# Ledger of designs, part 77: designed miniproteins, single chains

Each design is a single chain, and the fold is of that chain. pLDDT is the mean over its residues in the fold that is shown.

## One batch from the design tools (miniprotein)

Design m2663
Fold by ESMFold2-Fast:
Structure m2663 (fold): chain A 61 residues (1-61)
Amino acid sequence: SLLEELKARIEEILTDASLSLGEKLARVAELWAEVRPQLSPAERAEVLRHYQELLDAAEAA
């Protein structure tokens, strides 16, 4: 699904060791801007929850 594809792509960006934190955030923001209009409010909430979980995990590492 579009939702699962978006979640997987965000995870791929955030785990890319070749990118700085700023570059990761910029790429996620661009991807979010492109896909956001195609998602329901519930799907948007799910993506943001997943993104926050990944950021929290990255800060803990």
Scores: mean pLDDT 80

Design m2664
Fold by ESMFold2-Fast:
Structure m2664 (fold): chain A 116 residues (1-116)
Amino acid sequence: MAEEAGKIGERGAKEATPEAAKEAGEAGEEAARSKDPKAASAGGAGAGGAAGAASYEGNEEGAKAGGEGAERAVRAARESGSVRTEMSAGSGAVLGAAAGMAGGREAAARAAKLAG
């Protein structure tokens, strides 16, 4: 679960497309419902990373999709009732977004991989 979510997150950040960002957010949402902090972190980092990378490249649609994906992952973690999973999803999203904004797709993908 965590390894798979990490790979989906890494792909989402690397591609920085709306579809890949949505997929990363959905993986984070699923993992957060299972109370898996590592998977939630990876999914959040992937979606946040995609948003950051897209912003870096001036892709408004990708940035919006990534941001929505990250919000879904954090909300699912909150709904799971696990503070640790919520913090992991949120921290992953912030780390991914910061890396993406600073270094583009490769930095975002690396952050997502390290989060899982």
Scores: mean pLDDT 77

Design m2665
Fold by ESMFold2-Fast:
Structure m2665 (fold): chain A 97 residues (1-97)
Amino acid sequence: SEEEKLIELWEEHVERLLEIAEEMAKAGLISQETLEQLKEEAEELIKLARENPEFLKKAAEEHVAMVESLKDYVPKSEYQARVFEVHREFAARVKEV
């Protein structure tokens, strides 16, 4: 279903962002405490999306609007570029659901 596809895309999106966060922590750009907080927030967001598809739909729409507002955004680092690309890919895939 459309809702199941949105949940899958959201889970993939969150996991990709966590992979970047883990690489940033290994590079010393964020603390291990920050990484642990991000992991806890990610688990809660995935749980919320599974339990409330209406939240997920609204979050996806807001995310698409955010990415479109940042069309002229120039990343200041390799990690910012990767994070923005993950957001752009998620927004594009959400539009196809």
Scores: mean pLDDT 80

Design m2666
Fold by ESMFold2-Fast:
Structure m2666 (fold): chain A 75 residues (1-75)
Amino acid sequence: SAREAILAALRKAFPEWSEETLERLAEAVMSGELAPLWAELPAEQHRAFRSAVALALRVLEEQGLRVPVREPPPA
């Protein structure tokens, strides 16, 4: 599934993130609801979050899927 492809890519790129965090991010990308997760993160993690979202969106597009997402505020 697209969700499992996103999770596999995220686990490889962000091996130190918890499974719960990776699953929440994958679901947020699939639903387009990134703002709640962005609001929970300290500024020092915003760059990593943006990179993870970009990777997840690329995986979705490579599988022919597209989800409307709103950009999180600048870090």
Scores: mean pLDDT 72

Design m2667
Fold by ESMFold2-Fast:
Structure m2667 (fold): chain A 58 residues (1-58)
Amino acid sequence: SLEKKIQELQKEAVKLFEQALKAAPEDRPTLLSQLDEKVKQIIDLSKKLPETEEPVSA
């Protein structure tokens, strides 16, 4: 399921964000870059969904 892939990516993004907040300044850019990639993938996958009936946003 495409929705399941999006959910997994969201979980990974949250984990990366938490790690970035706790990381040393020198490690943060790498974690934020990985987070950005996950967010981009989520957006791209969401755009491929045929349904436009999201209840809250977009």
Scores: mean pLDDT 77

Design m2668
Fold by ESMFold2-Fast:
Structure m2668 (fold): chain A 77 residues (1-77)
Amino acid sequence: MADKEAEADLEAARENLEKARKYIEEGDVRKATLLIVAAQILAIAAKIQTENPELLKEAEELLEEARKLGEEADKAA
């Protein structure tokens, strides 16, 4: 069922963004950037797989969070 796959992808995206925040705080911008990109790919995959409006909203929110973290990582680089 595509919604379960989307939920799993969004969970993984959240975990990657949380780890990315820690790496930014530690000054490891390269690892942070890799995790941000991984989270973006997972959120996009979830959007492709689901028509559930709540999951689509979560994916959009995660993409916006990833964009903001990417800007923070770029400033730290």
Scores: mean pLDDT 83

Design m2669
Fold by ESMFold2-Fast:
Structure m2669 (fold): chain A 99 residues (1-99)
Amino acid sequence: MIRKRLDELVEKAGLTEEERKIAEEMFDDFVRSLRWAFRQMGLSDEEIERALVEGDEEALERVAKAFGITPEQFREWLDRLVEEIVNRAKAIVERKKAA
């Protein structure tokens, strides 16, 4: 689910190869942090994988309930997170060009 959204935003934003690599590294770090947080809430690695990678509705509902939000709010939050990653990757490359 979120990986597909990252790929869509990367293509739509016309990211350079350098910007894309930074975005992918940031995305992997955020997914690692999310998996850690979800484990602390008592979710299994299989449930986390189904929710984040596969977009399984039942797994998403369980994850969302663990955080006290709706599945729709959780999807919106993930979409915003991916957009922020893309924007930050662009900002990092722009700072390198300015230096």
Scores: mean pLDDT 75

Design m2670
Fold by ESMFold2-Fast:
Structure m2670 (fold): chain A 84 residues (1-84)
Amino acid sequence: REHEEAGRRLLDTLSPTERAVLLALHRAGRPLSVRELSRATGLSQPTVSRALRGLERRGLVERTPGGRYALTPPVRELVSAAER
């Protein structure tokens, strides 16, 4: 129950572009590059890069080998509970 409320509050604090990038990573279930996220969201690569920087600052995404990004484990659980 705490995780569900925390997940909803988290998603509500995100900008529309940050939310789109985070949900695209959740839907893919695997690390994605900026180019892959641009294709998945329809956003430009600079817009995706800026959103990723905001998400990294909040500890919501992490860099993986090969220049890809993934949701951090705690965030995967929160987003799965909320999906909003």
Scores: mean pLDDT 76

Design m2671
Fold by ESMFold2-Fast:
Structure m2671 (fold): chain A 108 residues (1-108)
Amino acid sequence: MEKIKELAEKVAEIAREFAALSPDPELQREYQRLADEAKKAKTPKELFEVIRRLVAVHHREALREGGVNLPDELPQVEFPEDVTIEELEKAVEGLRAMVEAWRRGRAA
């Protein structure tokens, strides 16, 4: 339980950082909503669903901004039905890397 809360707070922080970097009020609201949903996550699967939705929102923003070379189609990622804490930690690290890369791209 404590580990899930710790990871949930990290996801919420990253979502708020995406909101702060977005000039779009609609995307800012979506990122903030995802930050709130992350805090409510009680299982690894619930938190992974929030991470997945956050990645989708970021991908949509990146395509709108034209600032990154992303594929026209999102890869269809089949989620494991049983998400482990280790897999969740790796997903959070990947999400952190994404927001830092986005921040660097916008600091030009």
Scores: mean pLDDT 74

Design m2672
Fold by ESMFold2-Fast:
Structure m2672 (fold): chain A 64 residues (1-64)
Amino acid sequence: GPALEAEMRAARDRILANVASYLSPEQLAALDAELERLVATAESLEEFRRRGDALATRAVIAAQ
């Protein structure tokens, strides 16, 4: 519902802020798009955080 979507968007913004210094603008935009898709498909905030953190970690590793 809207409350869960708002919480997931807040978590998305936090994930992006935490990794912004490790990624190019293009890589950050790609991660943002992945996290936006995850907001649409995740069933819970816990699932969003777990999967979002994994996506961010993979993006940072790939950027190295």
Scores: mean pLDDT 87

Design m2673
Fold by ESMFold2-Fast:
Structure m2673 (fold): chain A 75 residues (1-75)
Amino acid sequence: TLASAIAQVLRLLGHPVPPRAAIDAVLAEVGLSASAPASVLRDPATLRAVHEALRSRLGLTASLEEFAAALDAVL
């Protein structure tokens, strides 16, 4: 699922593991379901929106390029 892919990406980036509810809330802010397929992140606009939401809400410090590389390892 999208939420499980995000959790794995955050772990690869060395980010503290947030509660599942926090990931679900961030995804909802960008109009995405936690149960959506992770392949929705292959769209560049969606990827940028999710990355920005994670930076804003969860304090993710990784760049978009680092986030994309970690995502490629998970997908």
Scores: mean pLDDT 84

Design m2674
Fold by ESMFold2-Fast:
Structure m2674 (fold): chain A 77 residues (1-77)
Amino acid sequence: SIEELKEFIRNYIKEKYNVSISDEALNTIIEIIKELGLMNDEKQVKILIDSIIEVIKSFFTDILGKNVAKAIRALKP
């Protein structure tokens, strides 16, 4: 069911990435899984989650790291 899939994704992300995902982000991931037809493929769901998290992490690491460093330099240190 969708509820079982949501709980599976929430637990997987928490265990592997130590991140508590929001319900809104979780619903977005479910929509992507549904559009790709992966609802019944646990291995593909894990691969998709890993890919989404790595893309998001890379994006926020690049953007946040650079902008935080810039802000810190402006404030001193």
Scores: mean pLDDT 73

Design m2675
Fold by ESMFold2-Fast:
Structure m2675 (fold): chain A 77 residues (1-77)
Amino acid sequence: SVEAVIEQLERDYEALLAKIEKYGDEWLAKVLESARRLGHAFADYTMEQLKEIVEELLKQAEEAIQQLIEALRKAAE
């Protein structure tokens, strides 16, 4: 059902946020180390700059997920 899909999306998003909170700074540090090793464009970023980018992307993702949930609720009506 559409309601089951909405509930699953909400749970998946909460699980993602919990993982980010749990692995936070250590995970970001490993991402930067890997980027520098592999020569990616963001390898030159500081931890602070990467955190700002990640925070902006998370905000955009949250807004997109909330809009999707709202659209699904309206479609179920």
Scores: mean pLDDT 67

Design m2676
Fold by ESMFold2-Fast:
Structure m2676 (fold): chain A 109 residues (1-109)
Amino acid sequence: SAEVERLLSDPNVTPEELIELAEKLIEQGKYEEAVRLLEALLERFPNLSEEDLKRLLELARKLIEQGKYEEAIRIAEAVYNHPSASEEIKKEALGVIAEATLLRVLEVI
C-alpha cells in the first residue's frame, strides 16, 4: 500500500512504528501487506530487541488464529534467521513454524 511504501521510504522510521502499522494491517485483514512490512523490518534492522522479536512472533500466532498459516510461517522464518535472535527466540519461532505447518496440512484434508 501507499502507506507502507511511504513509511518504509522514511530513513528515520523505527521498528516500533513498523510493528504498530503491521498490527493495524492484520486487524484490517491486510495480511499480505502486514507480512511484507514485517519482512522488510527484519531485513532493514539488524539490531532488534528481544521484545521486538517476541512481538513479531505474537503477530505470527495471531495470523495462525486467522487461518493465515503461510503468512505466519514467513514471519517466524524471518525471525528465526534474524541476527539478533537468541536461542530462546529461535526455539519459539520453530514452535510457530511447526504449529502453522501442521494446521496448514490438516486444513487441506
Scores: mean pLDDT 87

Design m2677
Fold by ESMFold2-Fast:
Structure m2677 (fold): chain A 80 residues (1-80)
Amino acid sequence: APSAAEVLEEARTLLETLRLAEAVLDELSPEEARVLLTGLRDALRALVAQLEATSDSPEARALRAELRARAAELEARIAA
């Protein structure tokens, strides 16, 4: 199993990946954008589960809340 530190770094990396992906959404077709958003949503949800299993620090709780909020935002965009 990954260490708590490794999962926290993975979470920070995914949030940066999401920020970069959002910057290029307007350049994608609607179908390409939907696929990308769906993949990112699923990755965020999976990482929330890993953080819950590996760490309960204040930093881990803050990252979990941010990942959940971002996943909900992406789900709303997919549903629209």
Scores: mean pLDDT 81

Design m2678
Fold by ESMFold2-Fast:
Structure m2678 (fold): chain A 103 residues (1-103)
Amino acid sequence: TNEEKAEELIKEGEEYEKKGNNYDAAIKYHQAGDYYYWAGKYLKAAEAYKKAGELAKDISPGLAAGSYWNASVAYSHAGKNDESDELLKKSSELSSKAQQQLL
């Protein structure tokens, strides 16, 4: 199922994180967020996306911005509007930073 695939991806992310590979860990947590979201597990999706953003923010501001945006959407679906607003702000700040690095 989508939830089972998400749980597998969380385990893969945890293993990358333990090895200090935060970039690959972030990718796995982001993918886990997608599968939780498709399973309708919005709070778990938001938490996975938020974790991906935290791990990626100093390595790939673009990936982190996208992860925080998806976490914001998932928190909104879960009725967590304050958390949604906070992560939307973090996404916007990182998106601006990513654009400056390309200029």
Scores: mean pLDDT 88

Design m2679
Fold by ESMFold2-Fast:
Structure m2679 (fold): chain A 83 residues (1-83)
Amino acid sequence: SMEETVALFVMLSNLSEGYVLLQIAEKFNAPQSLIDQIRALIQEAEKAYKELKDNPKALLEKSDVITSQILALEAQLQKWIAD
């Protein structure tokens, strides 16, 4: 359905953004704790995709939480690079 397609697209976008953030963190030799947090979030997104793919409402709600966490980690990485 269109709702399922939108939910899957948003979660796949989260996964893509997570992997980009991981590559940036590794390139700038970010603290291992930050790299581990990014990897953990990617794993959480992959788990949500697998477990909630047939429940688009729950998948979208979980995606919103993951998006907020990605933005927080991005802000932490940007602050660390600027320091």
Scores: mean pLDDT 85

Design m2680
Fold by ESMFold2-Fast:
Parts: C-alpha cells; structure tokens; sequence
Structure m2680 (fold): chain A 56 residues (1-56)
C-alpha cells in the first residue's frame, strides 16, 4: 500500500488529471462494494495530495 500511496502523491504533485481520476475511480468502486477500508485509504490520500500540491 505504501508504494501506491507514494505514487498517488507524486501524480497529484505533478497536477496530473490521471492521478485525480484514479482516486475518483477507487473511491467510487469502494463505495459500490461497501469497502470501508478502501474508502478510508482514499480519504487518507486526499490530504497528502493536497499537501503535495502546495509544495510546488
């Protein structure tokens, strides 16, 4: 999971639409499946992406 978290943060810092789209898809799938752990993982990645974006 740490590798995925790091890659998502890197994509967010680059301001790529792909990174944001990937988070949106993951969140949607987690909600459809009722995957609480998946939803929490996406919620935790959100603040990290915001922090990475501000580090420009």
Amino acid sequence: MEGVEREVARLGAAGTSAGRAALGEANKLAQIRGDEAGVRAVRRAGPQLAAAGRAS
Scores: mean pLDDT 60

Design m2681
Fold by ESMFold2-Fast:
Structure m2681 (fold): chain A 62 residues (1-62)
Amino acid sequence: METVKKTIYLSRLDAAGNVVEEKKYEVTYEKVPDDLPALEQATLESQQLVNEIKKREEEEKK
């Protein structure tokens, strides 16, 4: 199984459009098989990224 690492930046804006919070996440997830349709590959990658971000946020909130 191959794994990939990706850096994601998230910014929170207030009602006036000012950046009040910026977070950097380094996430590792399993590479999806390249023999799947492109739509399914994108869906699986998105799901893994969302799950890793949520897990990271839960740990940060403790």
Scores: mean pLDDT 71

Design m2682
Fold by ESMFold2-Fast:
Structure m2682 (fold): chain A 73 residues (1-73)
Amino acid sequence: SNLEEAKKLLREVALTSKDAAARAAAGEALRQLEQGNIEGAVKTLESGLANPSLSEEGREKLEKALKLVKESL
């Protein structure tokens, strides 16, 4: 499912990204998805993506995760 793909991607970002901002946003969004709070995860990812200091790699992965989460609403 799109949610399972999003969770997998967010877990990889939270554990392996060199960008602390990307790890923080991914970890919080993953926590919210695991608790069934899909709308909260969308808000967390949108807030994270508003950070201009995100790495290009972190931004691309969080944007992909946001798309997958939104397709599940």
Scores: mean pLDDT 87

Design m2683
Fold by ESMFold2-Fast:
Structure m2683 (fold): chain A 100 residues (1-100)
Amino acid sequence: SAMYEKIRELLREQGIELEERISTLPPGQAGVARAVLLELMSEMMAVIDEGERNGESPEQVVERILEVARRRIAAIEDPAVRALMEEFFRELERRLRELL
């Protein structure tokens, strides 16, 4: 589906942009942020694959992606890493909603 591919492309672009920001953090915080990014990207991509397989609408898939991101970010203990990920989430939510 063309729309699911656009969602995947947007997630990949956002992940690359976030990795560039993570690279500017101190090594310990960068490591934590990368681990969260990898887990979050894996889970968000799985949501798209499952939604496409089950015939869910792109709107339903976007809401599930945002729910996954909110849960993962809320679990971050480091305040600086959480703040960076919350900023990333706000941009991701805006861009995903604009795509639909």
Scores: mean pLDDT 88

Design m2684
Fold by ESMFold2-Fast:
Structure m2684 (fold): chain A 86 residues (1-86)
Amino acid sequence: EKEALKLLNELEEKARKLIEALQSGDVDTARKYLEEIKKLVEKILETGNLVAQFLAADVLRRVAEAAEQAGYTDLAKEIREILKKI
């Protein structure tokens, strides 16, 4: 339970940094944070905590929307593929 909440907090931090990178046009930094997000999602899934999984899905939806609005359709597609695992 504590571990799932810690991972979710890290996911929220990486998501915020990814969105900030997209807003500044730093695609390389955004892609780096996306890879870190993928690893955090896998760890959250391994906890079996359904509430943390639900909240992680919400975070990913916000990131996908931000990527789409910024015109990064490939990034938005990758994020939606991660969402299918949740």
Scores: mean pLDDT 85

Design m2685
Fold by ESMFold2-Fast:
Order: structure tokens, then sequence, then C-alpha cells
Structure m2685 (fold): chain A 83 residues (1-83)
């Protein structure tokens, strides 16, 4: 699921950057996504895309210095933890 992978990567990046607001928002979106049956609602997809945009902004301004490899490793651990 693309939205699930995107959200787990965003959570991993937020945890590595220490951004408590993005961590909280992303955890709430993961709980909503776990309850979705069938197609992801447009509103939920937009919120997930906003959090991804935050990840890109954090990297661009130097608030996220973790490598793509570190983010992928943590995202895989979080996938096991949340799903």
Amino acid sequence: MEEKELLLRTLAAAKLAGNKSVIKNTEELLEELKKVKGEVPKELRLEIEIQEGMLLIMRAVGLLTASEEEIKKLAEELKKEYF
C-alpha cells in the first residue's frame, strides 16, 4: 500500500529529526489508515501527502540529516511495530 509506505517513511524521518508535531500527526494518520477498508478517502490521502511534503521541507532546510538508508531501516522496523 503506497500510503502506508509513505506514512511509515514520514514517521521514521520525523523521529530521526525529533519533530514531535509531525510524529504525533503521522501516528494519528497511521491509526486512521489501519481502520480503512478498500480505497483510502481523498481527505486522508491529502493529509498523508502534506506530511510527506513536510519531510521534503525538513530535508531541504537541513532539519533532517538522516540518510535515505537510515530512514528505510527505521521505516521497516516501524512497519513491524504498527502492522
Scores: mean pLDDT 78

Design m2686
Fold by ESMFold2-Fast:
Formats: sequence, C-alpha cells, structure tokens
Structure m2686 (fold): chain A 82 residues (1-82)
Amino acid sequence: SMKRAEFYQKLGELNVLIAKLSRYVKSDEKKAEEITAELEKFLGDKELAERIRDAIENNDRFALLESMLKAQEKIKEEIEKG
C-alpha cells in the first residue's frame, strides 16, 4: 500500500528528529529549541513536541512512550486524511 509506505517514511523522519533532540537537549539549548520547533511543525502539535522534549531531557521512559504513541497516531491521521 502507498499509504503504508508513506507512514513508514514519516516514522523514519520522526525518529531522525528524536535522535537529533536526544543529542542536543542537554548540551545545546538553542539547538534543542530549534529541533523542538521542527518537531512541532512536523506533528502540528506544540504541546506534544514539548512533552517529547521534556521526556527526553528527564529520561522519563513512560512519558516518552506515551508521547511517541500519540505522535504515531497524528501521523496516521494526516496520511488517512490525504
């Protein structure tokens, strides 16, 4: 399915943003802010992007898992809408 391929491509893009954020969240506040803004634009949800950032910064594994499940649902909804 073409929609399935698009979903996995978007999951890959999400994982790249999470990896970048993990790299900078404790070392470069300005870069972490820029990546969080990119994540906000990607997801269309500022509060979710900030929760992901906070979860990574605080090593909160449950908050990160819950936020990642919500992020995946948003990606799925946007693909089904198009």
Scores: mean pLDDT 86

Design m2687
Fold by ESMFold2-Fast:
Structure m2687 (fold): chain A 96 residues (1-96)
Amino acid sequence: IKKKILELIDEITEEAKVSKKVKNALVTIVEKDPHLDKLKEEDIPVAVAAAIAFLTNVLGKETGEPLIEAFKKVAEKKGYNLDDPLIKVNLSLAKK
């Protein structure tokens, strides 16, 4: 699970063209989650969306908007369900 989450973050940050600092911050947020080892594959996009929402609140919308758009593109391409209510809620919190 951790490897798949890190791969998803890598693809999202590459698509968003954000700095290494932003990528490292997302990785750190996910790695500090004490429940990371208990996540299922279906929880991967939710965990990443939550990390993006948290980081957007810390660094601001200028960083968050490219990450949100890249997340939508990459997650859709990988076949994740973007209609998941938890994904929608987290992305809405990032847009505030």
Scores: mean pLDDT 74

Design m2688
Fold by ESMFold2-Fast:
Structure m2688 (fold): chain A 71 residues (1-71)
Amino acid sequence: MINEDDVQASLMAALVAIGISSGKPEEAKEQAIAWIKKTPNPPQSAVDAVVDLFRSHGYDELAAEIEAAAA
């Protein structure tokens, strides 16, 4: 199984969640975008999970930037 990319995606979602809960949503967004840019064809489920985390906290504009980076 290509489990390494899935593990990396899960780690990114966890780091994003920590960043948002720590009051650093902009830094969390930059980390997510950097991960998307370095990862060829990032799993859509991982991108959706990160975007959903930002939207659930009311950061719709940051979520849109992440979606744009993955498109």
Scores: mean pLDDT 76

Design m2689
Fold by ESMFold2-Fast:
Structure m2689 (fold): chain A 100 residues (1-100)
Amino acid sequence: SEENEAARRVIVEYALDLGLSEEQARRLAEASLTGRPSPEERRLADEIARRTERWVAEDSREFSRWLARLNLALGRITPEEAARMAEMSYSETVDWLLSR
């Protein structure tokens, strides 16, 4: 779907920004969208988590803006909610997404 293509693009850009290869980024996007990760894709998710923690420590607001873009592309939030998330800290963003 068009929503899945938009979400795939955001996930791929994120993984590439974290230093993953194009192949790893593509596999991560497919696993995230289908909910059927292989053992290799789970290992990629673990690596992403470690690199995300480092990125959040360095640029928490940029990470929050990325999460807003991803969730908007997935149709999970409205444009108004995305604008609000862009102003949140990482902790506030995660708490808000989990409390919906």
Scores: mean pLDDT 75

Design m2690
Fold by ESMFold2-Fast:
Structure m2690 (fold): chain A 75 residues (1-75)
Amino acid sequence: MVYDRALAAGLSELEALRSAVAYAVDKHGEEALRRIAEATGLSVETVRAFARGERRVELSEEQRRAAREAVAALL
């Protein structure tokens, strides 16, 4: 799994989550952005910025869990 591999590579939980979101978006495009946005309550633009690392996004523990679950369902 992308998230687990990123953690094994020494990335922080937030960076591992960003990597997994970026991979889901790369594989599934705008559909992945919409599903993750819906699951987390974030805007599609915020999810895109998070995936690209263009903006520092602070996620609650609940939002991080929702994002991981949404990515797992897509991958």
Scores: mean pLDDT 75

Design m2691
Fold by ESMFold2-Fast:
Structure m2691 (fold): chain A 69 residues (1-69)
Amino acid sequence: MAAKERILEEGKRLARRLILDEGLSLEQAKARVTEYVVREGERAGLSPQAIAEVVKEVEEEVERLAAER
């Protein structure tokens, strides 16, 4: 529904794929997830503040998934 929620869910799905399926390092996964969220957030017209909030939540998901390995 809301673009921010969609990008957050897609970002978390990407984080899971990068860490669990593709075996990327924490640093590589964070970089790709941040690039994705910024690109899609700007495309959807999200504010810089909203983009930063989504980046933080998806980076936390990457860290959580990496810690569970």
Scores: mean pLDDT 83

Design m2692
Fold by ESMFold2-Fast:
Structure m2692 (fold): chain A 100 residues (1-100)
Amino acid sequence: MSVTVTASGMVRAGEIARATVILTTPPGGAGELKSVTFTFDGHTTTIAVAARGGPDGLTVVAEVRVSMAEAEGPVEVTATADVEADPGVAAGVRVEALPA
């Protein structure tokens, strides 16, 4: 079944927004990360992944540069992970700001 998980973080223009997506798969379950979509200030960027979680789970890092001309202060960057998961798969995402 399709599941979306979303997190937000504050990132300054010119910095990198890093989304860390973690899938925890139970024995016999399967999960697949399809994409990570970043949304900020009306802009949307989607990174296709198509990565399957194994018995050890899955951790994927996706990054986007927040290049907004002359924005002062931090902007809210939302990362949405699109996951196809069997029952019992846990999915989480977090967003962090990194200096570019």
Scores: mean pLDDT 75

Design m2693
Fold by ESMFold2-Fast:
Structure m2693 (fold): chain A 60 residues (1-60)
Amino acid sequence: SDQLRSQAAVAIGQGDVDTALQYADQLDSQGDTTTASRIRARAYRIAGDDDSARDYDRQS
């Protein structure tokens, strides 16, 4: 999961929303729902989906 967290952070830093969401899904499937929600919130902010970003912030 540490590698997935690092890769998700890189994807977020690059503005790669699709890749960040893929890593979030993988973290969620491994039971790291809090980190997955934080990554999803950041990814949706980059995409301009403020409503989805706020929902995931509340879950983190």
Scores: mean pLDDT 81

Design m2694
Fold by ESMFold2-Fast:
Structure m2694 (fold): chain A 68 residues (1-68)
Amino acid sequence: SPETIEEILEIARWVAEYLLRQGYSDEQIRQIVRQVVTDLARHYNLSPEQFKELLEKTDKIVEELLKK
């Protein structure tokens, strides 16, 4: 559902911000956040189209945070 994607994106943002504050490298943050999002997508049985949308939105959140 749209709500499920939004909840996963909030978790992704929180995880990325946490890892950034802990001094993780850009590449480590990308890999860990992608893994978390992938595991949650599997848990919630997202369709391939929903998973693609989730990954694209997750990448945008991560790259926006890493620009600073």
Scores: mean pLDDT 87

Design m2695
Fold by ESMFold2-Fast:
Structure m2695 (fold): chain A 83 residues (1-83)
Amino acid sequence: SVMKSTITEFRLIALETEAEYLIRKHASDPEKRQRAETVLEEIERLTKEFKERIKKDPEDEESIKETEKRLDELEVKLDEIEK
């Protein structure tokens, strides 16, 4: 649904912002910075894939669900970098 896809888009933007924040916060820590940069690249790729799938089928509930699951996994990775 349009509402569910909009919420997923907001989550993608939120995690992208968090990843960018962690890159800046850990600028002096090469390992944490690189991990945050890798997560940012995954978020950017996921965003592109999601937009392409929603463009083909705006009501693709499976695409929304799969994207949300991947976002949950990426959120855990960002939380681990913050520690």
Scores: mean pLDDT 84

Design m2696
Fold by ESMFold2-Fast:
Structure m2696 (fold): chain A 70 residues (1-70)
Amino acid sequence: EDKVKALINKGKAGLEAMERAAKISPQLAKRNYEAVKKVAEELRKLSPEGQKAADEFIKKADELLAQVEA
């Protein structure tokens, strides 16, 4: 319960950090991308709600990464 909420908040913070990093350097954005993926993997193991949140985090992170690598 509390772990799912904490990881969802951590994932949101990770995406925010990745968006900020994308404005600074592609390399930093790629590091934040890996951090978001790790949070998503942990979320997937906890609950169906965590799986849906993980899918959304990965989709958004992949979208941001594609823009940075353009």
Scores: mean pLDDT 80

Design m2697
Fold by ESMFold2-Fast:
Structure m2697 (fold): chain A 60 residues (1-60)
Amino acid sequence: SLSEEVQQALKVFTPDGDGKVPEDELGRAVRALAERFGLPVTDEITDELKAALEKALRGE
């Protein structure tokens, strides 16, 4: 799923999952991930990827 792919990619950014990424960096990472996985960069996909990244960072 998108969440799994995002969580795997997130481990590259934060090796320990210590989880502090500024919101601006999150937005850029989300767009880069969407393009990297060949997804259209739309509000829906961007929002979903952002939520998955934030959830992974917070351990929720």
Scores: mean pLDDT 63

